# Designs tried in a protein design run: designed miniproteins, single chains, continued (4). Part 33

Each design is a single chain, and the fold is of that chain. pLDDT is the mean over its residues in the fold that is shown.

## One batch from the design tools (miniprotein)

Design m13196
Fold by ESMFold2-Fast:
Structure m13196 (fold): chain A 55 residues (1-55)
Amino acid sequence: MSGEEVVEKVRKAIEEGNFEEAERLLVEGYVKGILSDEQVKELSEEIRKAVKERK
């Protein structure tokens, strides 16, 4: 799986409200070295922001 594919899957999970799946995909991408530190930070912030926005 390429870094671009991981980023797309994380973003899709966020849009679907599947924050747990988004976090799992993010961790997998980080552990495999597929995602850069910047990508991990950006996606992690997106997940956190979306969770915070939920009532």
Scores: mean pLDDT 79

Design m13197
Fold by ESMFold2-Fast:
Structure m13197 (fold): chain A 55 residues (1-55)
Amino acid sequence: KKEELEKKISLLQKAIDELRARAGVADPRTQAVLDEQIAELKKEIEKLKNEIEKL
């Protein structure tokens, strides 16, 4: 259970890294959308970290 949550965090971190790479080459409108997606993924990581702390 804890190992599964840690794997999810790792996958979300990879997704953030990929979105950041895309943002670096994108136009300003696309960068804004990607920044919003990165913020949502960061929130998800925080929720998963809180779940791990409660295990």
Scores: mean pLDDT 81

Design m13199
Fold by ESMFold2-Fast:
Structure m13199 (fold): chain A 73 residues (1-73)
Amino acid sequence: GIETGLRLSELISRLHQLAKEARKLGDEELFNRAMELIERATKAAKSGPTPEEVDRLQAEIDELEAELEKRKA
């Protein structure tokens, strides 16, 4: 539905922000993980995302954000 697509668009925007932050830290590993998740999210958007796919992507994005915050500290 439209709500699932909007959630996915929000997650893609969040991933771009996380990739930018990882790049500023010089963290190639986290930058590459963010770029991989962007690719997966973009493919999901083109194929018609399911709520289950979006929930799984959100969990991985939350893990990436938590790891980035640990490396900032």
Scores: mean pLDDT 84

Design m13200
Fold by ESMFold2-Fast:
Structure m13200 (fold): chain A 87 residues (1-87)
Amino acid sequence: SAPLYRLDDELMALLREVGETKETYTLSEIMSGILEYIVKKKLRDPSNPNVVDVSDTPLGKLLGVPSIDLDDLQPVVDAVLARSTLA
């Protein structure tokens, strides 16, 4: 089974905006929540749908990234894991 993580309060606050209420999450569930947040906040540009500008968003500030490349999520995964603890 996949490892479970506890998120810090700031990541949890973002995931609560997309309806997440659990105490622990798999990495896949965390990434799904982040992608739902991007959709809910309408951060995607229809003219460039593979790159999301998060430089002026709480998500970008929290993860320390100016943009998210949907074809390469590894930097987001690394930033999430730096703010998570194994449960």
Scores: mean pLDDT 84

Design m13201
Fold by ESMFold2-Fast:
Structure m13201 (fold): chain A 56 residues (1-56)
Amino acid sequence: AEKAARDIAEGRVNDETQAAIDALSRAHGWDAATRAVQLALEGKVEEAARIIAEGL
C-alpha cells in the first residue's frame, strides 16, 4: 500500500502500482481508485496508502 502510493506520487506506473489500483477498484469502485491516485499525486501519500490498503 505505502510503496504503491509513493510510486504513484513519483509518477511511476509498474506492476505493483497497477495491481493495487485494480484491487481497490474491484473492492470499492472506480471512484475510490481515482481518489487514491489523486491524493498520491497531491503528495498525500499516507492518505492514499490508507485507501489503497482497504482494497487489499
Scores: mean pLDDT 76

Design m13202
Fold by ESMFold2-Fast:
Structure m13202 (fold): chain A 86 residues (1-86)
Amino acid sequence: MTLVITFRNLSPAQIAALLAYAAQLRQQGYDVQVDQQGDTLTITIGNLSVSQVTAEALRAIGLELDGYKVTISYDGDTLTIEVDFS
């Protein structure tokens, strides 16, 4: 399974934290791709188990409960999460 998570309207500190998180995932052996466009960051993680994808979905729900705008979609192989920090 693949996870695609897009973060929008990030502060420089949030970008640095997410880039550090992506680097940690790569060190743990995950297939991680990162694309940065200004204050938008997209992280793509391949070869995930269902339990790993579920954990990321629960994390995204936590961000929605914290008041961020979160969109989640699933197509049978790819979980797509969008988080807006505006």
Scores: mean pLDDT 79

Design m13203
Fold by ESMFold2-Fast:
Structure m13203 (fold): chain A 58 residues (1-58)
Amino acid sequence: MKLSEEERERLKENLLKAAELYNLPEEVVQKLIDEVEKAETEEEALKVQRRMLSEILS
């Protein structure tokens, strides 16, 4: 399904908050933000969320 701009913005906000809470490296955060910006579908956005969780759980 197509990702809305509102959903994309919410995902970026959640990613930045998680990055601050878990002290993720800036390089990793920037890569994830870039992936969110490039995501065209909800499935692609979900893959970015899963990658973020993997980084947090490392």
Scores: mean pLDDT 77

Design m13204
Fold by ESMFold2-Fast:
Structure m13204 (fold): chain A 75 residues (1-75)
Amino acid sequence: SLREQLLARLEGEIKQAEELKKKSDDEELKKLLDELIELLRRAKELIEEGRFEELAKVLEKADEIIKEIQELQAK
């Protein structure tokens, strides 16, 4: 189902972010990863509650943080 696919994707993204945080000594990167993990966990909660309008806003914010992480890693 779409719900199961979205939840599995978010869980995978959370695990990837947690693993990246473990491998890094960059304080700024760790801060951004913590913020991303919090947003992705909130997204899981919103999917479970069926709050898809709020989900869209949280995912948009998560995408902004992902862009910041990518820009930081490119330096």
Scores: mean pLDDT 85

Design m13205
Fold by ESMFold2-Fast:
Structure m13205 (fold): chain A 65 residues (1-65)
Amino acid sequence: ELDREIAVALVEMLAGIAKAIGDPRYPVLDEAARALEAGDFETARKLLEEAGVSQRTIDDILALA
């Protein structure tokens, strides 16, 4: 589960950065991190797409998990 832990940490970092700069997408990014942590990759992909994360970045994160 180390690869999933790294994937979750990456999305949590994105959420943290979004929150720090006042980006209203941070709750969606946090929800995506929770979905990844639960192993719900379909929900995680949809939430990352909703947050405007690039398809390349989403694919890299999900491939790691």
Scores: mean pLDDT 80

Design m13206
Fold by ESMFold2-Fast:
Structure m13206 (fold): chain A 69 residues (1-69)
Amino acid sequence: KQQLTQQGQQHLKKAQEALKNKDYESALKHAMKAAQYANEAEDYQLQQQATQVATQALQKLGQSHPAPP
């Protein structure tokens, strides 16, 4: 699925660029899309890179792990 891999790579680049610009919401959105395309394309390396960017964006957004009582 060459088109899915290409779409994933495009979103990964946008996510990395957004992360550099401190646009963490856009970085997270693009990283999540990149991970989805990578998963559908069965591109594990791309999925791992997208997940890393998403994790960094989430940390910067201050999203903490849920803590119900």
Scores: mean pLDDT 76

Design m13207
Fold by ESMFold2-Fast:
Structure m13207 (fold): chain A 87 residues (1-87)
Amino acid sequence: GAEERLEEALREAEEVRREALELLKRTESLEAINAAIGAALSAIGAEQSARIGVEKGDVERAAREAELGVESARRALERAKEKEKAA
């Protein structure tokens, strides 16, 4: 149900944030650093959208917004990894 999808999306957001922070620790590429910061902020945004949706009592909307935010964060993380490989 919606609560299960929300929980899964929040776990994925945490994983994206963790990977982005690990990339920040290991890379010397300024482009990769900037992209990884963007990925981490996108993941935090997904968590924030989920929290607001839950506070408004709409778990289905919270799950949908979190899923969309995670997808955006994942794409940003992929770009950060590509910039690291290009450096």
Scores: mean pLDDT 84

Design m13208
Fold by ESMFold2-Fast:
Structure m13208 (fold): chain A 55 residues (1-55)
Amino acid sequence: GAMEELKRLEDEAIRALIEGRYDEAAEKLRQAATLVEDPEVRERMLKSAERLLSL
């Protein structure tokens, strides 16, 4: 379901961060944001992705 997909994307984003793949981590966070129904959480994820892309 959507919750399981969200968790998988979050786990993949964390792995990408640990490996220093910031562009991949940002993309996973953007994908995870599309599954989030809370607009505040979604915006927070998108802001995190933007910050990663500026590293």
Scores: mean pLDDT 82

Design m13209
Fold by ESMFold2-Fast:
Structure m13209 (fold): chain A 77 residues (1-77)
Amino acid sequence: MAKARELLIEGAVYEIAGAVARRIGDLEAAIRYYEEAVRKYEEALELAKKAGDEALAAVAQGELDAARAAIEELRAA
């Protein structure tokens, strides 16, 4: 399960980049970074589910939902 944890960390890095882009007013870059975070979290969730790691799957799902919400907020702005 090292790969699923690595994907969660990669997603978090993109989420930080998205937050920074949002704060400096680059909304297009912010959306692109959050979309990359979504892709990483989706891969992490799939791997966690295949391994039966319910705790890791729950973390990945929560991060995925948060990143999707951030994209919706930015598109509504």
Scores: mean pLDDT 86

Design m13210
Fold by ESMFold2-Fast:
Structure m13210 (fold): chain A 56 residues (1-56)
Amino acid sequence: GKAVAVADYVATSGNELSIKKGDVLEVLEELSPHLLLVEKDGKRGLVPSRYVEIIS
């Protein structure tokens, strides 16, 4: 599925992905209600679900 970043997020650990508002992300897995595994520009990482909106 796809998601769009609704706000900037700065990764706080090596397993997280930094995103900017308006980035379109591929959602690979929903690990919990609070945490998504996403891909952007060939790079994968965790982002808090509150920073993205699922669009498909």
Scores: mean pLDDT 84

Design m13211
Fold by ESMFold2-Fast:
Structure m13211 (fold): chain A 99 residues (1-99)
Amino acid sequence: SASMQQQADEHLAKGREALEQNRLEEALHHFVRAAALSDDLERVIEELIRLAEKAEEQKDYELAAIALRIAAALYQSLGKDEEAQKLYEKAKELEEKYK
């Protein structure tokens, strides 16, 4: 619905603001809510990948891996299995850094 898409867009905007302000867990929360409300998942996937990159830069490998696993699941829901697999493999690589 238009109302759900509006709520999704608001969560995307809040997630982007949280990313800019280095509130990474808050950004993840907003992007997950955006994914649940939106039929346009590609924008959410891009923001989750950006979140993962910023988390990795800060050596938060656990948060980076979580964001990439969620992005991979969203790619799978879109039938983009090869892209999903690449993100899943990157998440596993990051998980090895904090074991």
Scores: mean pLDDT 88

Design m13212
Fold by ESMFold2-Fast:
Structure m13212 (fold): chain A 86 residues (1-86)
Amino acid sequence: SEAEEFYNKGLELMRQGQYERAIEYYKKAIKLDPNFAEAYYNLGEVLMRQGRYEEAVDYYEKAIKLDPNFIEARINLENARQALAQ
């Protein structure tokens, strides 16, 4: 799907360290598929790398709401919350 194509482009850009462009493509993916839990999770991941912990928390919470068994999102949500508490 077009949502998966945008998501895959976001992953490629994230691996290249092009975080701002990765965010754009992940947001395009969730606009086409609002239930795309992995796209919300990877938005959280790129925001964590940027030190934008409050925003990362919001996206991890969205990923977990869509997929309650998303273990990686639950772990990284806790890491983001701990970063905010320090």
Scores: mean pLDDT 90

Design m13213
Fold by ESMFold2-Fast:
Structure m13213 (fold): chain A 64 residues (1-64)
Amino acid sequence: GALPPRDEEVLRWILAGVNRVAESADPDAVAAFAQELAAAYRANPRLSREEIEALVEEHLKRVA
């Protein structure tokens, strides 16, 4: 079935973040990061776009 509108919106934020990581990462690392973001959303369903963007920026700093 179709995802609820909120879950579709959050999935788009996650995919945007994963795309930023994908430019230099191997597929396994990209998949692991995508799962990390999905786990963060499951732990906090009220997770905002800004919080997801902060997680992406933190990850990028760790792999720089």
Scores: mean pLDDT 75

Design m13214
Fold by ESMFold2-Fast:
Structure m13214 (fold): chain A 55 residues (1-55)
Amino acid sequence: MAKPVEEMSLEEELRQVLAATKTEEEREKVREMLRNMLSLEEDEEARRRIEEVLA
């Protein structure tokens, strides 16, 4: 695509993913994925946003 897409904050995207989960099992799956992202993430600002979503 030639047109740049609008940037969405990581925190907002993660909150939307959590809100879209329909069962506790799916919610746990998403939380596990977020914890894995936290362990791989090197950007302090992104890590802070993931931590806020998990808290």
Scores: mean pLDDT 68

Design m13215
Fold by ESMFold2-Fast:
Structure m13215 (fold): chain A 62 residues (1-62)
Amino acid sequence: SAVEELAKRLEEIGKKYLDEVSKYLGKPASFKVEIVDEDTLKVTTTVGDLTLETTVDVREVL
């Protein structure tokens, strides 16, 4: 599905970026993409003690 393809690509890009950030800052970093429903993704980004959660409407991106 479109949401599954978007989630996979977004997670691949995010994990690459956050892995580099983790190495430069010397802090744990993670990027997680969760499918909430067919039109909605939840993205959780953690860098050290900072956590940011964002909701993405797939219909606005596709």
Scores: mean pLDDT 82

Design m13216
Fold by ESMFold2-Fast:
Structure m13216 (fold): chain A 75 residues (1-75)
Amino acid sequence: HMLSDAAVKVLEVIAKHAKYLTPEQLVRLANRVVSAADEGNKEEALKAAREITKDLPKEQQESILKDVEKVLEES
């Protein structure tokens, strides 16, 4: 199973932000957001990312969402 460039870039975003994510959030981001990005479904990827990160401080959530959105817009 080959991941798309967008899916790989989303994994890089998750890795960048991993230090303040719980193990459950990491698994959910990898399963839902990466899969949606791999399928080219930008709306689903952003919705899942927002839902999974909603309990983070606003600055950290906005940083993750901005990085994910940028990756999805560039592909």
Scores: mean pLDDT 81

Design m13217
Fold by ESMFold2-Fast:
Structure m13217 (fold): chain A 71 residues (1-71)
Amino acid sequence: MKKEAVLKAYRSGDESLLPPELREELLKAAETEELTPEQQKMLEEVEKLAKEEALKKAKERKDEEFIKKLE
């Protein structure tokens, strides 16, 4: 679970919400690239969360129709 959260934060760049110590763990986790089959499943969930962030950017574009399509 932690790996999933830190990996997601690393990709999103939300390192500011993490303590400095956890940021280092974040980098180590990304550097390792030792994903287990279960972590690969978690990666799919992270991808879904990344879609959510794309939705926020779509809101800035005022594309309500596009936002609905993303759902």
Scores: mean pLDDT 55

Design m13218
Fold by ESMFold2-Fast:
Structure m13218 (fold): chain A 68 residues (1-68)
Amino acid sequence: EEEERIRAALKAAGVPDETIDEFIADVRKVKEEYRTKPGITPEDYLRRLREVARKYGLSDETLRAALF
């Protein structure tokens, strides 16, 4: 459900399917780190998500549409 929403938002922004798959994989890694490491704040989590977005050339607006 969440992955489907992310995929739809990125497709609407013109992101290629292979890039979407890589983005989703990297987001899963960030979410796993946030769930497993004690002391990671929501602010740290958002910072890591922005790093992933920058890696793929995505704007903060596109990231918000995909994840929020």
Scores: mean pLDDT 76

Design m13220
Fold by ESMFold2-Fast:
Formats: structure tokens, C-alpha cells, sequence
Structure m13220 (fold): chain A 54 residues (1-54)
């Protein structure tokens, strides 16, 4: 799984399932700091995709 896919997955878990950074870190087997980075990156990707779809 690429960094991009991990970031998108982390953002989906955070937004759709309401999971915390700690829960996402546990699920993905990464640190809490890395989970935060992936959530932020996934949000940026989602915003960019929304602009591209408009």
C-alpha cells in the first residue's frame, strides 16, 4: 500500500467512522504522529479531488 492510499484510508476512517488519531494509528500499525500526518494529507487529497470534480 502506497503512502497516498494510507493517507486516504486514514482520512476516511477519521471522517466516516469518527475514529481518533490513536485508533487510526492502532488500525494501520503506525505512530499517532504518522496517523495525524496521514489524516491531514488525506484531507488535502479529498479537497483537491473535490476541486477537480467541479
Amino acid sequence: MSMLELAKKAYELHTKDGLSQEEIAKILGISVDTARFYIDTGKAIAEREAIAAA
Scores: mean pLDDT 79

Design m13221
Fold by ESMFold2-Fast:
Structure m13221 (fold): chain A 73 residues (1-73)
Amino acid sequence: DAAVIEAARKTREAAIEAIEAARDDPARRAEAAAQAEAALERVREEAAEAGLSEEATEALLEAAREVLEAARA
């Protein structure tokens, strides 16, 4: 549970860093966002087998939303 929340935040942080590094390259920003979305999907799928809590689910959704918003900026 806590590990899933931490994994989601680490994934979000790494994705935003990659998006910021590719700020002048829209294609690279979109690719970084897509890769982060895929990584968050895998974390969610693995956590679901262990009985994902509401808190962990919300953390994953929030991380995905923030990554997409950063890619749009």
Scores: mean pLDDT 75

Design m13223
Fold by ESMFold2-Fast:
Parts: sequence; structure tokens; C-alpha cells
Structure m13223 (fold): chain A 70 residues (1-70)
Amino acid sequence: GSMEEELIRKIEEAARNAIAVAEKAGDLETAKQIEELARKGIEAARKGDLETAEKYLEEIDRLGVRAALL
């Protein structure tokens, strides 16, 4: 696949994992925030803005790690 398709796949996987962690922690607000970040990241990747998409992926990972530490 293209770099765009690979980045979209990574965002979807990171979001699924981070949402599961946030929901397990009872943090439904963070789960919803991750869903929104994933949507924006995928949109950026589809537009060819890989730098912006990578920043959204980093934010999703950060929120997932933060939720896991609570």
C-alpha cells in the first residue's frame, strides 16, 4: 500500500487500542476524543497531509498511554 494507506491503518489500529484502554479505565470522554482525533487524522492522510496525520497518531498514542497509567 501507499504511505497514506499505511498511515490510515496505523491510526485505525492505535485508535482501537487507545479507545479500549480508555473504556476499561471508565474514561468515556477520552474514548470519544480519540475517535475524533482518529477521524481528523484519517482525513489529513487522505488529503496527503502526512505530517498532520502523524501528529494526530502521536496524540492518539499519548492519550492511550495516559489512560493506561490511570
Scores: mean pLDDT 86

Design m13224
Fold by ESMFold2-Fast:
Structure m13224 (fold): chain A 57 residues (1-57)
Amino acid sequence: MDEYLEEAKKAADEVIAGGSVEEAARRVLELTVADPSMGPYASQLVAKGIFERAKKE
């Protein structure tokens, strides 16, 4: 779980830093395939990253 959690956080941080939203979404899908319970959590984390980025721009 910790490993998947760190990958989800990294995807969110990449989005906040101005990274590709499509790449972050791909990582969320990979995590969901590995652990279906991680899908909603990773999706929410990335969505928060997109929202925080929008606030800064």
Scores: mean pLDDT 71

Design m13225
Fold by ESMFold2-Fast:
Structure m13225 (fold): chain A 66 residues (1-66)
Amino acid sequence: SRDAELAAWTAEARARLDAARSQADLDAIEAEMGARIEAAYARDPEFAARLARERARLHAEGLARL
């Protein structure tokens, strides 16, 4: 399901953001997350919008920990 897919993506992204210790790490994570959202947008723009909102939330949390 989309909910299970979102939950798995969120868990992976959060773990990677929690492991980030530099701006370069964050830039790399952001580039990969952006590429996945862009690929999803071509096939399912509504789901891509959900991924984009979750990414923004996770990045705010990750940046706050640095």
Scores: mean pLDDT 75

Design m13226
Fold by ESMFold2-Fast:
Structure m13226 (fold): chain A 73 residues (1-73)
Amino acid sequence: SKEVKEAFKKAAKALEEAYPVATTPESREALRQGGKYFKQGLEAVAAGDDKKGLEYFKKAEELAKKAIELGKK
C-alpha cells in the first residue's frame, strides 16, 4: 500500500493547490470532480481495495491539476 499512500498524498496536495485558484466555472467543476474521486478513493481504501483507491487518487490528482490549468487567466 506504499503506492496508495503516495497517490493519496499527491492527490491531497494537488487539491489543496487547486482550491485557491479554482475561481472559474470550468476550474470549479474540475475541482468538484477531483474531490468526488478523492472521496471514492478514501472509501475504496477503507473497504480494503487498494487497487481501486490508487485509481481514484490518480484521477483526483489529474482533475486537480486540470482545475489549476483551467483557473489560469
Scores: mean pLDDT 87

Design m13227
Fold by ESMFold2-Fast:
Structure m13227 (fold): chain A 68 residues (1-68)
Amino acid sequence: MEKKKEVEEKKKEYEEKVQKLREKTQQLRDLGAGPETVQMYEDKEEKERKKGEEEVKKLEEEAKRLEE
């Protein structure tokens, strides 16, 4: 059942992207970046998280349909 592996790989991919953005946001805070810069990266993190959730849901729905 290849689709389960695809879902897991996609989850890891997006988790990694979100984590990297979080690390960047934290690094900017630690460096004393302005609130506008921090907000910009927080917005990028939120957008990437939403994209990841949407993509994972799509793959999970596809996997469920294959079980039918």
Scores: mean pLDDT 78

Design m13228
Fold by ESMFold2-Fast:
Structure m13228 (fold): chain A 103 residues (1-103)
Amino acid sequence: AAARPVTLEDVLRALERLIEQGEPDVSTLANLVYALLRLAGVDKETADKVAKEIESLSPVEAYRKAAEILRRLAEQSTDPGVQELLRRVAEKLEEIAEKLEKK
């Protein structure tokens, strides 16, 4: 397999597939949010702080926080395809949060 740099779209599609296969745990969610922030140009210290915050939250709060972050990244994106994918994944994360809250 040819090695190529991982893109923000690659990580978003991976997160979307994990959501479709089941509910990723908070640690997996935090790690994927960290990767998305780093690929979006966020510095390591800020990305680490956000990832640790997500890991400290309840599953419901973690999913809501992740959705908020993805929406913020969508607002900052200049690529319409990436912007749409960020919003779509954020919506799926909120749907999971709602399901977890209702049990």
Scores: mean pLDDT 82

Design m13229
Fold by ESMFold2-Fast:
Structure m13229 (fold): chain A 72 residues (1-72)
Amino acid sequence: SEELVDALVEGDLDRLKAELRRTHDEEEIQRAIREAAERVKELFPEMSLEEALAAVQGAVDTVRALLAKEAG
């Protein structure tokens, strides 16, 4: 979970793809999204937590869409 959070905060696409391939528990993914959003808000205090959550969720959704295309 820490590696997934770090990949989300750093925006490392290759690490994020690798972590999302191995993480199948949706509750674990949602916890990582929340933890990453809290870290993003600490780095960008002008951003609301809701904006940080939306940005991190958007990154996960984008990578999941890329993985789905690669699987087809």
Scores: mean pLDDT 81

Design m13230
Fold by ESMFold2-Fast:
Structure m13230 (fold): chain A 78 residues (1-78)
Amino acid sequence: SKEVEELLKKAEELIKEALRALKEGDYDKAIELAEEAIRLAREAARLAEEEGDKESLLEAEILEGIARIILGLARLLK
């Protein structure tokens, strides 16, 4: 659905911003952005599962995984 597509797009944009924050040494911002990306990816996964959209579900799970790695790294480096 368009809602799933918009959630995935926003999660990806937040991941990119979290990586930029990590590069700048702003670990607090990277944590906040990564946590929001996880939240949106989980919402996208829930909706994709309800819609039977296995492709979007997989994409959402991948984005959640990436965001969790960023979150862990930001917390470790802070």
Scores: mean pLDDT 91

Design m13231
Fold by ESMFold2-Fast:
Structure m13231 (fold): chain A 65 residues (1-65)
Amino acid sequence: ADAAEIAAALALPEHTLEVAREVAEKLREIGDRIDAGIAASRALLAAGADEAAARAALVKGAGGK
């Protein structure tokens, strides 16, 4: 399982499972931000916007802060 593989890679004892859970949640949040940025970029391109505007929307959506 992904969480167990992440935990093993971190090479920590009992703390490993807590870190794996936290990392999995952070990865989901990042994935959602990237998907939102991609959707915004695609919508702009479909509306005939230029590539620079589409790239700006992607970076803004995916970058968080």
Scores: mean pLDDT 69

Design m13232
Fold by ESMFold2-Fast:
Structure m13232 (fold): chain A 63 residues (1-63)
Amino acid sequence: GDEEELRKRLREAGLSEEEIERILELIRNGQGTHAAALIAHLLGDEELQRLAPLLRRLSEKYS
């Protein structure tokens, strides 16, 4: 699913399991904008842009 794909991509980008869980918790709580800001802070804006379609689908699911 989209959440599993996001986990995989964040792990491949070098995030810890704690950082990945924090991002997913923000998304599940309807805080997709906060999750995007955290990804940009940890990985940069270019990686956020690559993840944007996944983040949009997940944010829509939990909104």
Scores: mean pLDDT 84

Design m13233
Fold by ESMFold2-Fast:
Structure m13233 (fold): chain A 97 residues (1-97)
Amino acid sequence: MIEKLKAADKEEVVKKLEELAKKAEELAKKSKDEEVKKRLLEAAEAARRLKEAVEKGDSREIILSEATLTMQILSLYILGYKEEADEIAELLAEALA
């Protein structure tokens, strides 16, 4: 889907990915767990890389940054942080819809 977006859809995806990055940074600020904070900040960075890749139409970077973001979400689930993982996963699903 991302690789084949029309210009209007790209603008919406870019906006939603920025919202995801800001949410991940906000959750990181609230977290008392350094490992969770690290994963959330890495998710925010991956979301911003995905945003830039979508803006440029860079298919390779879209795949790599989306995979990185998904890995951070899965890591949060594995560590037992379901609430944080769900919030980021829902925002990613909304961005890709």
Scores: mean pLDDT 81

